Designed miniproteins, single chains, continued (4). Designs and how they scored, part 72

Each design is a single chain, and the fold is of that chain. pLDDT is the mean over its residues in the fold that is shown.

## One batch from the design tools (miniprotein)

Design m14480
Fold by ESMFold2-Fast:
Structure m14480 (fold): chain A 87 residues (1-87)
Amino acid sequence: MEEESRRLFAEILAARAAGELPDRELIEELVRLTLERDLKENGVPSKEELEKDIAEAEAALPTIEDPTMRAIAEETIRLLRELLKKL
């Protein structure tokens, strides 16, 4: 998982360095693996903590100028919202 996440991140960075938009599928996979790892290490947050984290992430989104980092943040928010629905 950690090696796979680093490999995906390296691919995203390589595309970006070449002046290409990173493949959205690679971003989605990286974010999913990162979230799975966090949940495995730290456990599932409370519903209240997830709602707060989502709100804070959404508020921070306009401050992210890098398109790749913004796409990662948007995907993270989407997955956190899906997790919240299952709680």
Scores: mean pLDDT 76

Design m14481
Fold by ESMFold2-Fast:
Structure m14481 (fold): chain A 99 residues (1-99)
Amino acid sequence: SLTEAIAKAAFYGDEEALSLVAPPERFAALRAGSLPVLAEVLRSLGFDPEMAREVFRRMVELSVEELRDAVLGVPEEEREARRRARAAEARETLRAILA
């Protein structure tokens, strides 16, 4: 989904994926989960700006998952591989939706 793909692009900080939805000057705010900037980006893409809340919620869920897995001792190499895979998935999903 668009919401999931934007949340992953912003949370994992994938510049290529973020470039599909916003100019570089917005990247820091998107990575921080800025609701006003998320709403502006969604509006500029022709989507409902209220979806910004869903993007933010998913970013929070991703941060909780990362913290949980670190506390439970999931190896850093495995967590890094998952982050890379999810960033690539988000990039492909955004390309498909925005084509």
Scores: mean pLDDT 88

Design m14482
Fold by ESMFold2-Fast:
Structure m14482 (fold): chain A 99 residues (1-99)
Amino acid sequence: SEGAYRATPFPIEVSAENPETREVLTSRTVDFGAGEPVRDVLVRIARALSETYREAGDEESAEIFERAAREMERAPTSLEAQGHLSRANEELERRRAER
C-alpha cells in the first residue's frame, strides 16, 4: 500500500553491535506519539542508530545512519524512507564483510 502510514505507539529499541562479535555495545529506546507518520518514525530510528553507534565509538557506522536520516527526511514517502534505511544496513554489512 502506497499511502501515509501512521505508527502504532510502542517503544523501539535500537542497538550498536560489535561487527566481529555481534556483542551489543550500547542501546537506546526511541519514543514516538500516536498517529505519527511512519516516515518520521523511520527518520528518528535512523538518527537514534547514528547516535547509538557514535556513543559506542563506531563513528563510521554512525555516519552511515546519519547520511541515511538526511536522505530519509527528503523522501516523500515511507517506502522511499525505508529504502534509504535498508541501503544503510546493507552498507554496514558490506563493511563488516570487508574486515
Scores: mean pLDDT 71

Design m14483
Fold by ESMFold2-Fast:
Structure m14483 (fold): chain A 79 residues (1-79)
Amino acid sequence: VEELIEKGEELFKKGDFKGALKLYAEAIRKGSGEQARRAGELGAQTLWAAGKREEADRVLDAIDAGDFEAARRVLEEAL
């Protein structure tokens, strides 16, 4: 899971937002609550950078509610 997050950050830095979102969504699916929260936060940052601010806000709201499944769905739908 850590490797998925790290690779997602690398793709984000290269401007591959779609690739980064895919890896963060997978990290949410496979990770612990702490890992899922971090992956969701990075996914929201990626959505914000891609101009998908409403989707980014929905991911952050889902994370704050502890609904990592909802956060994952938003990231996957944005792909």
Scores: mean pLDDT 81

Design m14484
Fold by ESMFold2-Fast:
Structure m14484 (fold): chain A 81 residues (1-81)
Amino acid sequence: SRSTKIRISRFSLGLYTMLSLGITDVSDAPNALKKSRQYGNSISVDNILTMQSLYSQLTPNQISQAKKLAEQRLKADADVS
């Protein structure tokens, strides 16, 4: 759908935030709620639940696209900052 690009972008931004905090394993977003407890105060449960909601609405290919965009943003930020 037309809203799919917006969901990919939003999910990508969430992944970028997690990667910038040093959280590199975001492949299993469905398990992220349990992982957030292990990370302590590094990421909020509400942020994880929002990402899980977006994850359930995206195909594996769209999730892969979002991960690539997040990694590109992280690299670009490091290169110019």
Scores: mean pLDDT 65

Design m14485
Fold by ESMFold2-Fast:
Structure m14485 (fold): chain A 97 residues (1-97)
Amino acid sequence: MAEEVEEKIEELLGKDAEKIEELLEEAFEKELETLEPENLESAKKQWELTKEYLRALAEKDEEKKKEILKKLLEERAKIVGESSKPLYEEKIAEIEK
């Protein structure tokens, strides 16, 4: 797993959105290699939403961050197995609070 990349993202999360975007781009590229072709469209949409999330982080816009995070979870729920869908639905509900 991309554990090393995840740790680097966490370290940079409060420092520089551009560096975080670069690390996330590498992580998504590796993830795309493991996905079925039918799921690539959803993965690409998730990546676009991730860039918007990083922009919201740089702007410190808490409302926009919540909105984009919800959209990311909705796209993720489309490509996960049926056993995992309830977990994503619960997380979406928590964000709507």
Scores: mean pLDDT 64

Design m14486
Fold by ESMFold2-Fast:
Structure m14486 (fold): chain A 89 residues (1-89)
Amino acid sequence: ELREYVAKLEAEYAPKAEEARKLPPEEAREEYERLMEEMLTRLLTDVAKLPEETVRRIIELSKAGRSQEALDLLDELTAFLRELEEADR
């Protein structure tokens, strides 16, 4: 389910990211950062139910230009939460 939700978000935000890259490099970076914040916030609130502090940390990584690290952290957190859920059963 998470992978399908991420794919859906990616499909919705990929065209917006491409449009942002048509801007001058500095402005493109700012728009990409904004789009990443929106995407991550929706993912984290709608699917992951993560604590606010964890959401802030992921957004901070995205703002620092480490969007891939932010996405990798999301993958690791999602796998960890799924393992915790299964262990409690």
Scores: mean pLDDT 67

Design m14487
Fold by ESMFold2-Fast:
Structure m14487 (fold): chain A 69 residues (1-69)
Amino acid sequence: EEERRELEAQALRDYLKKLGVDDETIDKVVEAARTDFDKAGELVYKIEQERRRRLRRDPQAFIDENLKK
């Protein structure tokens, strides 16, 4: 129902925000999820894959940039 879809969209926003994704990109993914959930899942997967790829290439620079430690 409507309430469930609103909670699902909010949960997706919270998840992407925790990953450090910018608000503009989050809005695009959430909008895609409302129309095509599978496509939104692909976008999230690609975001996660890019973060893992960057971490493996230069772990220290990635940590400094994303964790501020």
Scores: mean pLDDT 69

Design m14488
Fold by ESMFold2-Fast:
Formats: C-alpha cells, structure tokens, sequence
Structure m14488 (fold): chain A 61 residues (1-61)
C-alpha cells in the first residue's frame, strides 16, 4: 500500500514538467497535506515516503 502510493506519486511527478506553474504548486500543496495527515497519525514511514515524493516533484520542476 505504501509502496503503491509512492509509485503512484512518482508517476505524477513524471507529469509535473508538463504542468503549468499553478498546477505544480497545487500538487505540492496536496503533498503537504498528506505529510501533515501522516504526521498526525504518527506514521513516520508514510511521512518519509511523502517527503521523498515531494522532493521528486520539486526536482521535476
């Protein structure tokens, strides 16, 4: 499940270079929400996974 979510986010990151600046910002905001939710749940593994996905999206910019 975590691996599948990371893989899905990685595929989204591959689409980021084709997105507008506004769309890229929305994707980053979405990932921030996922990180916050995972932190609230105390799930450090999910927090790390989503932070890596966010870094991948930022790298794709």
Amino acid sequence: SVEERVAALDRIAAQVPKMTEEEKKLVLEYLDRLIAQSEAAGDETLVEAFRRAKEAVEKAL
Scores: mean pLDDT 74

Design m14489
Fold by ESMFold2-Fast:
Structure m14489 (fold): chain A 60 residues (1-60)
Amino acid sequence: GALAAAAHAAAEAGDQAGVAAAYRELSTLSPEEIRAELDAAQRAGLGGGAAVAGEALKSQ
């Protein structure tokens, strides 16, 4: 929830450094935790957060 929401907020603001920071934090999570963040972002309609979480999941 929180990391994908932060990634979405950074993406909406055009804050590339914030998006990169959220991506790095997501990439430290387990694949199961990243999937949970992705699922939560998709249910909430947070497209930017879902995109960043999806990229973090691909890096596992």
Scores: mean pLDDT 82

Design m14490
Fold by ESMFold2-Fast:
Structure m14490 (fold): chain A 92 residues (1-92)
Amino acid sequence: KEKLREEIIKILEELKKIVENDESLSEKAKEEILKLLEEAIKAAEEGNIAEALRKIQEAYLIAKEDKAEKAVKAIEEAAEKIQKLAAEINEL
């Protein structure tokens, strides 16, 4: 359903804003995570939710290594919401 894909993109855009405003992330980690989130948004726009989730997982690992607790939690919550929406689009 087109509407569920749109919701996934909205979740990723909101996550991107949280990462941009997280002062606990190093500049390098922030740049890498933002690139991964942009790639995840593009994958979601193309309907490739599995690729979007892989990009989110890569962002999670970077945030976790950087010990940015707020970013880690925000990425986890976004991934959980997207996985749930993906299950509604396709039977997983």
Scores: mean pLDDT 82

Design m14491
Fold by ESMFold2-Fast:
Structure m14491 (fold): chain A 89 residues (1-89)
Amino acid sequence: MKDKIEQLKKAADRLKGLSEKIKEEIERLWKEDKEKAKELAESILSKIPQLRQELDTLKKQYPQAQKYVDEAEKVLKELEEFLKKFLEE
């Protein structure tokens, strides 16, 4: 149980770092190739619902890790809002 909570905490931290890198990569691609940037944004956006479902399952299985799951869900929401706004530009 303790190891699972520690793994979820580290996973949430990694997701935050990955989200920032994704945003930077999309902004970089937008300057080079707007079509590729949009394709990447759409690809990532399409995967977010599955990730949220996995997080919801983890929250139910490990209530003690709810704080880290909530942090990960917040990161996914911020990423989704960035991607949606970016695709509307």
Scores: mean pLDDT 80

Design m14492
Fold by ESMFold2-Fast:
Structure m14492 (fold): chain A 53 residues (1-53)
Amino acid sequence: SKRDELIAQNERTLQELRDYLAANAASLSETQRLILELVIGGTEYLVELLRKR
């Protein structure tokens, strides 16, 4: 379904963002890390909303 496709796409994006944060934590500023954490949290929430529909 379209929902399943969107969930899969967002889960892939979420994994890529987590991997990027993990790989680049030492080179990112505090502000950049906080922004990435916010984006990750927002993406997690979106996936949760998609799963509930």
Scores: mean pLDDT 84

Design m14493
Fold by ESMFold2-Fast:
Structure m14493 (fold): chain A 97 residues (1-97)
Amino acid sequence: DKNRKLLVVELAIEFVEFGIDAKKLSLKELEEKLKEYLMTKEGLSEEEAEARIEYYKEQAEKEGISLEELVKEATKLIEELNGDLEKLKKLLDELRK
């Protein structure tokens, strides 16, 4: 449960920081946009960006959920917090303690 909450918050932070509206995108379009922004906004290589996306997929599988379910939970959290990045980061810090 705690690891799943951490994963949801981590993904929600990336969506807000990159300005990704996951509700408007298919899963494939979301993965493509996330890869693009990891490369263009964070300066990651293509291999590093693909590894970040694989991280979310592998961690979701370990928590018994699909990447699609993880995206839905992250999107719901963003709506509940009105896209407040500072609140998301505070929640992440609290969950890491």
Scores: mean pLDDT 84

Design m14494
Fold by ESMFold2-Fast:
Structure m14494 (fold): chain A 86 residues (1-86)
Amino acid sequence: SKEFWEEVSKRAAELQAAIDARRDELVDRISEKTGVSREDAEGALVTARTFLVFGLAEQGKTPDEAVAEIEDLAIRLAKKEVERRK
């Protein structure tokens, strides 16, 4: 199923593009919800995107579904970073 994995790779690229298009919006929202700096919020978003994009593409998630799941993980990662610094 070479064709299947090529389609998954294409979908992963589309999900990455959707996150990148909404980067400033997502970074601001993560920062507001967690109290971290915009720099730390960006780091959390990039990390969450790296962990999830391929798996979400393989699962056939839409861009909106992928954005929601990546935002949720980014918020969780940012909150853990705040807890580590206390």
Scores: mean pLDDT 86

Design m14495
Fold by ESMFold2-Fast:
Structure m14495 (fold): chain A 60 residues (1-60)
Amino acid sequence: MTQEEATEIVKRILGEKAKDVKVEIKGGTVVLYTKEALSVDTMVQLHRELGVPVVQILVP
């Protein structure tokens, strides 16, 4: 999957919250840099839609 495809899926799932999230792909894993922690339910949905491991990193 491309970074653009991953970013589009994240924006679709997060809506307005996507503005504060940076998406990056590292070694087949989607990494989300976010100022606010995403819920477990949101992370599960992202994993299902992306079909790859998803991790979040909290940034100040």
Scores: mean pLDDT 81

Design m14496
Fold by ESMFold2-Fast:
Structure m14496 (fold): chain A 80 residues (1-80)
Amino acid sequence: SSSLEQKLLEKIEAVEARLDAFEAAHPNPSPQIQHELDSARLLAEKAKEYLEQGNYEMAGLLLIAASSSLFVAERMAAKQ
C-alpha cells in the first residue's frame, strides 16, 4: 500500500541520515568500521530499489540488514 511504502521510505531515509551523521562524527574510521558503513549504504540502496519495484518484504528485510551493519559500526567505534 502507499502508506506502507511511505513508512518504509521514511525508515530507509532515517538509516541514511544516521549513516551521514556517523560519518560526519567519525571522519577517519578504521577499515573494519568502513566495511560495515559501506555494507549499510549498499543495503539501504538495495532496499530503495526493492521498494520502487513494490517488493515491500525484501525492502523491509534489507532495511533491517542495513540497520544491523550500522549498529555493528557504532559498537566498534565505541570500543576504540
Scores: mean pLDDT 88

Design m14497
Fold by ESMFold2-Fast:
Structure m14497 (fold): chain A 85 residues (1-85)
Amino acid sequence: MEEAERRRIRATNRLFARLTPEQFEAVSKLLVEINKKALEGMTKEEIIEFAKREMDRLGLTPEQRELVLEVVEANYEIIEKLKKK
């Protein structure tokens, strides 16, 4: 669990270092919504589809999209581990 959480923190820091201030606000709100949907039981595939549609709307570059997906996958793994004993 500690290693997965460290990986999440590193991925998040890498993503935010690659965003403009305006993109930071929009992407932060998107990540909060994605985490909420994961906690509510949305599947990984449904979350990735939702994230891709929202990233298209926000006009993110391919590099920024890859970094968002890395953060989404790391967050999903942690949330799933917290739900299952």
Scores: mean pLDDT 79

Design m14498
Fold by ESMFold2-Fast:
Structure m14498 (fold): chain A 88 residues (1-88)
Amino acid sequence: SEEEKKEIVRIAERVLRSLERLLAQATDPDVKASLEEVIEQVRELLEKIRNAKTLDEAKKIYDELMKVVGKHREQLEALERRLLREHL
Protein backbone atom coordinates (compact mmCIF):
# COMPACT_ATOMS: atom_id res chain seq x y z
CA SER A 1 0.00 0.00 0.00
CA GLU A 2 0.99 3.67 -0.30
CA GLU A 3 0.98 3.90 3.52
CA GLU A 4 3.48 1.00 3.77
CA LYS A 5 5.73 2.71 1.17
CA LYS A 6 5.57 5.94 3.21
CA GLU A 7 6.64 3.95 6.29
CA ILE A 8 9.66 2.54 4.40
CA VAL A 9 10.58 6.11 3.35
CA ARG A 10 10.26 7.32 6.98
CA ILE A 11 12.55 4.51 8.26
CA ALA A 12 15.11 5.18 5.49
CA GLU A 13 15.03 8.93 6.31
CA ARG A 14 15.64 8.08 9.99
CA VAL A 15 18.66 5.94 8.99
CA LEU A 16 20.02 8.85 6.91
CA ARG A 17 19.55 11.30 9.82
CA SER A 18 21.42 8.91 12.17
CA LEU A 19 24.35 8.71 9.73
CA GLU A 20 24.39 12.52 9.36
CA ARG A 21 24.52 12.88 13.18
CA LEU A 22 27.47 10.43 13.31
CA LEU A 23 29.25 12.44 10.59
CA ALA A 24 28.70 15.69 12.56
CA GLN A 25 30.38 14.07 15.62
CA ALA A 26 33.24 12.45 13.66
CA THR A 27 36.74 13.95 14.03
CA ASP A 28 38.88 11.36 12.16
CA PRO A 29 39.28 12.31 8.45
CA ASP A 30 39.15 8.66 7.25
CA VAL A 31 35.98 8.00 9.27
CA LYS A 32 34.43 11.23 7.91
CA ALA A 33 35.25 10.18 4.32
CA SER A 34 33.75 6.70 4.90
CA LEU A 35 30.56 8.19 6.43
CA GLU A 36 30.25 10.72 3.57
CA GLU A 37 30.44 7.83 1.06
CA VAL A 38 27.74 5.83 2.90
CA ILE A 39 25.53 8.93 3.25
CA GLU A 40 25.79 9.62 -0.51
CA GLN A 41 24.85 6.00 -1.34
CA VAL A 42 21.94 6.07 1.16
CA ARG A 43 20.66 9.38 -0.30
CA GLU A 44 20.69 7.90 -3.83
CA LEU A 45 18.84 4.76 -2.67
CA LEU A 46 16.32 6.82 -0.64
CA GLU A 47 15.52 8.83 -3.80
CA LYS A 48 14.99 5.51 -5.66
CA ILE A 49 12.63 4.35 -2.88
CA ARG A 50 10.64 7.61 -3.19
CA ASN A 51 10.37 7.09 -6.98
CA ALA A 52 9.50 3.35 -6.72
CA LYS A 53 6.20 2.55 -8.50
CA THR A 54 5.35 -0.50 -6.34
CA LEU A 55 5.75 -1.52 -2.70
CA ASP A 56 7.78 -4.59 -3.80
CA GLU A 57 10.22 -2.33 -5.69
CA ALA A 58 10.52 -0.04 -2.63
CA LYS A 59 11.23 -3.08 -0.38
CA LYS A 60 13.97 -4.36 -2.73
CA ILE A 61 15.69 -0.95 -2.79
CA TYR A 62 15.32 -0.69 1.01
CA ASP A 63 17.05 -4.10 1.36
CA GLU A 64 19.91 -2.74 -0.81
CA LEU A 65 20.09 0.39 1.42
CA MET A 66 20.37 -1.79 4.56
CA LYS A 67 23.12 -3.87 2.91
CA VAL A 68 25.08 -0.66 2.16
CA VAL A 69 24.71 0.44 5.81
CA GLY A 70 25.64 -3.08 7.00
CA LYS A 71 28.88 -3.13 4.96
CA HIS A 72 30.04 -0.03 6.86
CA ARG A 73 28.69 -1.22 10.23
CA GLU A 74 32.14 -2.00 11.70
CA GLN A 75 33.40 1.52 10.91
CA LEU A 76 30.22 3.11 12.33
CA GLU A 77 30.33 0.93 15.49
CA ALA A 78 34.02 1.78 16.04
CA LEU A 79 33.23 5.50 15.71
CA GLU A 80 30.19 5.26 18.02
CA ARG A 81 32.18 3.40 20.71
CA ARG A 82 34.95 6.03 20.53
CA LEU A 83 32.45 8.91 20.78
CA LEU A 84 30.67 7.22 23.72
CA ARG A 85 34.02 6.87 25.56
CA GLU A 86 34.83 10.57 24.94
CA HIS A 87 31.39 11.66 26.26
CA LEU A 88 31.32 9.38 29.33
Scores: mean pLDDT 80

Design m14499
Fold by ESMFold2-Fast:
Structure m14499 (fold): chain A 88 residues (1-88)
Amino acid sequence: SKELILRAIGTALRAIGLLLEVDRLEERHPDLPEEVRRLLEEARRLAEEALRLAMQAMKTGDESLLERAEELVDRAEELLARVREALA
């Protein structure tokens, strides 16, 4: 459906934005505490998986893949919020 494709595109763009933010935080903070670095690495992993699942959902029309991608993006956003709080 067009609705599923638009949602998947939106989710993919959110995931890409998160990956760019992860790269920016790593560049800005080369000497991160190990705990914060682990959160940042987990956020990257979740965003990468979300992007993959969103792209797969666009190809297959599988709503369950899209729902999983959306959940992973939400989790990655929560982890990045925690990273930003730790760096404040």
Scores: mean pLDDT 90

Design m14500
Fold by ESMFold2-Fast:
Structure m14500 (fold): chain A 56 residues (1-56)
Amino acid sequence: RPPYSDAEEQALIDAAVSQHRTALDGDPSLSDEEKQQLLDDVRRGVRIHLDRQRAE
């Protein structure tokens, strides 16, 4: 894969967060606080993945 710009990385993070937010909004067992925590975990995971891709 080609290296990503900061704008492209942010767009990928935003897309992943939006996708997971839609899935989490469909889960009535999760509180708003739990949903926010899971979305923060998604943001962190995508950043780690992109940083690893740039280091390769």
Scores: mean pLDDT 76

Design m14501
Fold by ESMFold2-Fast:
Structure m14501 (fold): chain A 72 residues (1-72)
Amino acid sequence: MSKVNPLEKLLKEGMPAEVALSLVRHELGLPAPTAAEIAAVEAGDKALIDKIAAGVRKSQETGLPGTAADLA
């Protein structure tokens, strides 16, 4: 089981931000990302990237899926 942040890992592997963000949001049970969210991640919105990564990490530690409340 991976302890790495999926979004960060996918971005490091050269996956486009739109694809990586869509996959991570799908795993967390969140709706598809908006064009504005994709653009923010591509522009290096560190806060959004860190929130997604923290939500995934929390889910891995507790065994529970991330929620909007856990990502907020």
Scores: mean pLDDT 63

Design m14502
Fold by ESMFold2-Fast:
Structure m14502 (fold): chain A 90 residues (1-90)
Amino acid sequence: MDEEQRKEGEKIGEETVAQVRASTSADEAAKIATDAALKATAVQAREMTKKLGEAQKEESARDAAKAKRLGAALDAARSVESSKLAQEDK
């Protein structure tokens, strides 16, 4: 994996996590993650999904409401990633 691509994916992940944490609802969080995943490359989307998962675990210990929004964002991002991978197999 390209180190620069990985770093950019981690940065996008951290920025997406911050936006999701600032969101007021699970629907808003899912939209933020979907938009970010659609804009990211496959490699960047994977690193973003990993960062969202780590943030969800961390927030589960601190704030259940934020953990729920991060979980919704993670599910939305994974759905977009899976859809893009399926398109490459056709």
Scores: mean pLDDT 77

Design m14503
Fold by ESMFold2-Fast:
Structure m14503 (fold): chain A 100 residues (1-100)
Amino acid sequence: SMEERAREIQERSERIVDEVVKHLKDKGTQLGVRASYYGARDLALADEKEGEKFVEELKEDGAYGVGALAGLAAGLAQKDVEKGEKYLREAERWAKEFIK
């Protein structure tokens, strides 16, 4: 169901953030990644376009970009599960590139 897919997207998005954070040594950067995740998620829940814009502005900021993409996926999944899945796959790809 759409509800099950949305829950899975949120859970996987949170695991992406946790995995990226584990690979960071600087506590400030760890907090920044989590803040990017919550910021993008909450923006996407309130305004889909503002959430997408926030991610676009952070996409080249390494770990922050991954956090923001994961947050966007989690937020959008509540409104559009197909779009949530699209951004989840992108966040998973970026996380793999970041942690290698």
Scores: mean pLDDT 86

Design m14504
Fold by ESMFold2-Fast:
Structure m14504 (fold): chain A 73 residues (1-73)
Amino acid sequence: LTPEQQLLIEAAEGVFLMHMTVMKKAKSSEEEMKREASRFLARFRDTLAAAGVPQSAIDEAVARMEAEWKEMM
């Protein structure tokens, strides 16, 4: 990964986790959080791929985001 690609991944992860944290604090239902997480992660996959991030790095980043938000449930 280039430093720019790494920063993009870190920024995307931070935005995603902040959004999920806000939903958890707002007492969003588990079903709502699952739907929103799936939608955001799909968009992040597309965004990172468009930025030239290797598929293996995208898969690792998405797996981390999924693991982290699921621990909030």
Scores: mean pLDDT 81

Design m14505
Fold by ESMFold2-Fast:
Structure m14505 (fold): chain A 59 residues (1-59)
Amino acid sequence: LLEKSLELLREMYERGEVTLEQGIAAFEALRQKAKEMGNTELQERVDAEIERLRAELAA
């Protein structure tokens, strides 16, 4: 289930197991999967995470 993948990714970058760039790439992959499944709600949630991580990377 994609929702569990989203939670796992959040935990991984909070622990520093992945870089912000790797986190962004992984969320972009999840976004594409959500789009293929027609899960608009998950797609919006992933988009919000991507924007947040990009803001952190820019700061």
Scores: mean pLDDT 75

Design m14506
Fold by ESMFold2-Fast:
Structure m14506 (fold): chain A 94 residues (1-94)
Amino acid sequence: SAALAALRERFAEVRAVLEDPSTSFDEAAEAVDAFVRSTAPLVQSKDPALLEEIIAALRELKELVARRFPDDPRLPDLLRGIDRTIEAVRQAMA
């Protein structure tokens, strides 16, 4: 679907930001936030395939940001934010 293709393209963009060794924590957090905001209309669709892809993408972003910034004191708050978003998407599937 066009929505799935667009979601994968946006995910590839945020992943590239997180994989760039020059990216700061603030830039990474902004990229994650922008991705989360971009998924809001897709969550409203209640399409199970889109919701599963969003959850998978958020889980991968969580792993990438934890690997990139393990010692940043702001990391736990960012991870909690991602976990809350995953739970919200799961609730949309119910």
Scores: mean pLDDT 87

Design m14507
Fold by ESMFold2-Fast:
Structure m14507 (fold): chain A 71 residues (1-71)
Amino acid sequence: MLEERHEALVERILSLPPEVQEKVMRAMAEEQERRRAEAEANADDEEKLREIAEEILERVEEKVRELEAEA
């Protein structure tokens, strides 16, 4: 499920104009950095790490949707 969502998101990003792709990649990097300390604190908690990954994915998906609406 999470893997399928990630694959769908990557395919969607790759279909966007290069300028929009750069904005999405930057937003994804920012979300990963924002959650990095929390992920490190919970490195031994597989369930929590999966939850963090899913939340990052969801926020990036929303960012893609917003950028598509602006274009």
Scores: mean pLDDT 77

Design m14508
Fold by ESMFold2-Fast:
Structure m14508 (fold): chain A 67 residues (1-67)
Amino acid sequence: ALNATQRRIVDAYGELVAERGEENTTLADIARAAGVSRATLYSHFSSKAALVERYRAVLAEELAAAL
């Protein structure tokens, strides 16, 4: 499961992509929206791809639990 900081980062990612699209969304923008430093974000997710993969894994787990 995600900790509170990871959950905030993942939620910020989803919101920013909805607003701006993936190409216009950076890790710096995600960190700002989540209320964390870029260093803190990088301590949890080494890249945007790693963040997306973690989000997909959590979403798949939640879907499996609901089905």
Scores: mean pLDDT 78

Design m14509
Fold by ESMFold2-Fast:
Structure m14509 (fold): chain A 77 residues (1-77)
Amino acid sequence: KPSREELERDITEAMLLMTIAVADITASRTENPEVQALSREIRALSREALRVLDDAERFAALQARISELVRQEIEIS
C-alpha cells in the first residue's frame, strides 16, 4: 500500500512532466516570441520543481509561478 505522500509525489511528477512536454510543443509551434519566451520559462521552472519535490515550500512557490506564467501565455495566445 503506497503512502499518501508517495501517491502525491507520483501524481505531481507526472503533472510536471506533462507541463514540460506541453511547453516544448508550444515553443516549437508558436511564431509569437513572447509565447516562446513564456514556454521556455515554464519548462525551466517545471524542471526545477522536479528537483525540489521534497522541499514543500520551494515546490509550492515554483508551482504558483508556473501557474501564473501558464495563465499569462493563454491570455497572450
Scores: mean pLDDT 82

Design m14510
Fold by ESMFold2-Fast:
Structure m14510 (fold): chain A 109 residues (1-109)
Amino acid sequence: DSLARIMRGEVERDIKQAEENIKTAEELLKLAKEVSPEIADLFEQARENYKKLLEKSREVLALLDADPAAGIAYAREHGKEMRDLGSKANELYKQAVELLKKKIEELEK
């Protein structure tokens, strides 16, 4: 139905964004490991939360393709969990980026 098509488009965008966030977090994680284990741990936590979100988003997409009603039900049941994973990942990532910037500036001066 129309709801399944709209939800599919939203989930496909969310998957793309999560994949981009994971790639950026992995690049910054590599740099952080060289300067601070504590900052590296924050990037690892952000990456893991993005990966969990990505896996659930892919499950929604697969279910929408196989059985639109089941896909909609899964997305509704797990919507809060998926939002919480994204919010937690974003908070950890933002904190890690801020700390890494300060650490790099300290090392350059």
Scores: mean pLDDT 85

Design m14511
Fold by ESMFold2-Fast:
Structure m14511 (fold): chain A 82 residues (1-82)
Amino acid sequence: SAAREEELALLGKLQTLVAKLNRVVFSNKDEAEKVVKEIIELTGSESLAQRILNAIKNKDRFALLEALDEARELIRKKVAAG
């Protein structure tokens, strides 16, 4: 179905962004912030952006993983609602 194809495409984009973020998250702040901006554009959540940025600033790997899991759930809910 079109909804399933959209969900898989959006989750694939998020997975690519998460892989990019993992390469730069604690080594290149400017590149990490660019990737976070793309995740925000994909999820539509400013509060999630702030949580990711705070996790990076504090080097809190656990908080970062929780926020990225929430991003996946937001994409699923967004596709299910639209």
Scores: mean pLDDT 78

Design m14512
Fold by ESMFold2-Fast:
Structure m14512 (fold): chain A 90 residues (1-90)
Amino acid sequence: SDKEKFLELIERLESLPSFSFLSEPFPEGMKEVAPDLYSLEEIRELLEKGEISVEEAIELIRRQLEILFDEDSPIYKEGLRLIEEAEEEL
């Protein structure tokens, strides 16, 4: 299913050392300063609860890359590549 393919994307991102900080919930105060900032765990939870669609979850991950990394960063480019590969399988 599309949901299963998306969960595989999250697992791939979590396995990357450069994305390890996204695997854990952000500190409690972080959302007061950056309300659009979501960890991979939070995005997974929202999808599992049915609060967001797979399409919305993919856009949230893309948004995290845009907030946290420079567009010229190898980390940003690798993250986008994994997202694009997952979207091709959907």
Scores: mean pLDDT 71

Design m14513
Fold by ESMFold2-Fast:
Structure m14513 (fold): chain A 55 residues (1-55)
Amino acid sequence: GKATLHVLSETKVKIESKEPVKVYDLETEEIIEVENGSVIDTNKYIVLDEVEVIL
């Protein structure tokens, strides 16, 4: 789905999406779904869905 990443810092982004967003966990090597308003550490997770980045 179309999601927006709101950049909070170099290592933290907030996800804004009407649908759950798929991310890859680099520690567990699993794909998980995160909800709207989730804050993600970009050193630990890779966003897999199509996203727009807002600085």
Scores: mean pLDDT 80

Design m14514
Fold by ESMFold2-Fast:
Structure m14514 (fold): chain A 84 residues (1-84)
Amino acid sequence: SSDEILEELEKLLDEIIEALRAGDFDKAYELMEEFQKLLDEHYHQLTEEQFKRLQEAIARLQEVAREALAKAFPEAEFAEVPAP
């Protein structure tokens, strides 16, 4: 059902958020690719309203990603490895 597909997509978004907060950016990237593939495969089964709700969840994820990256990047500025 479309509700099950939406739930699966939202679960993937939650996993991406967890990976980002854990600093596992490689895993977050892989999960994002899986999310995009699942969305492309099943988007035609979603209602316009469900698709809009999913886009709002994606916007929320982008906000969390921005915060996580901002916290990681300022800290990384002090941990730069000097060139040989």
Scores: mean pLDDT 75

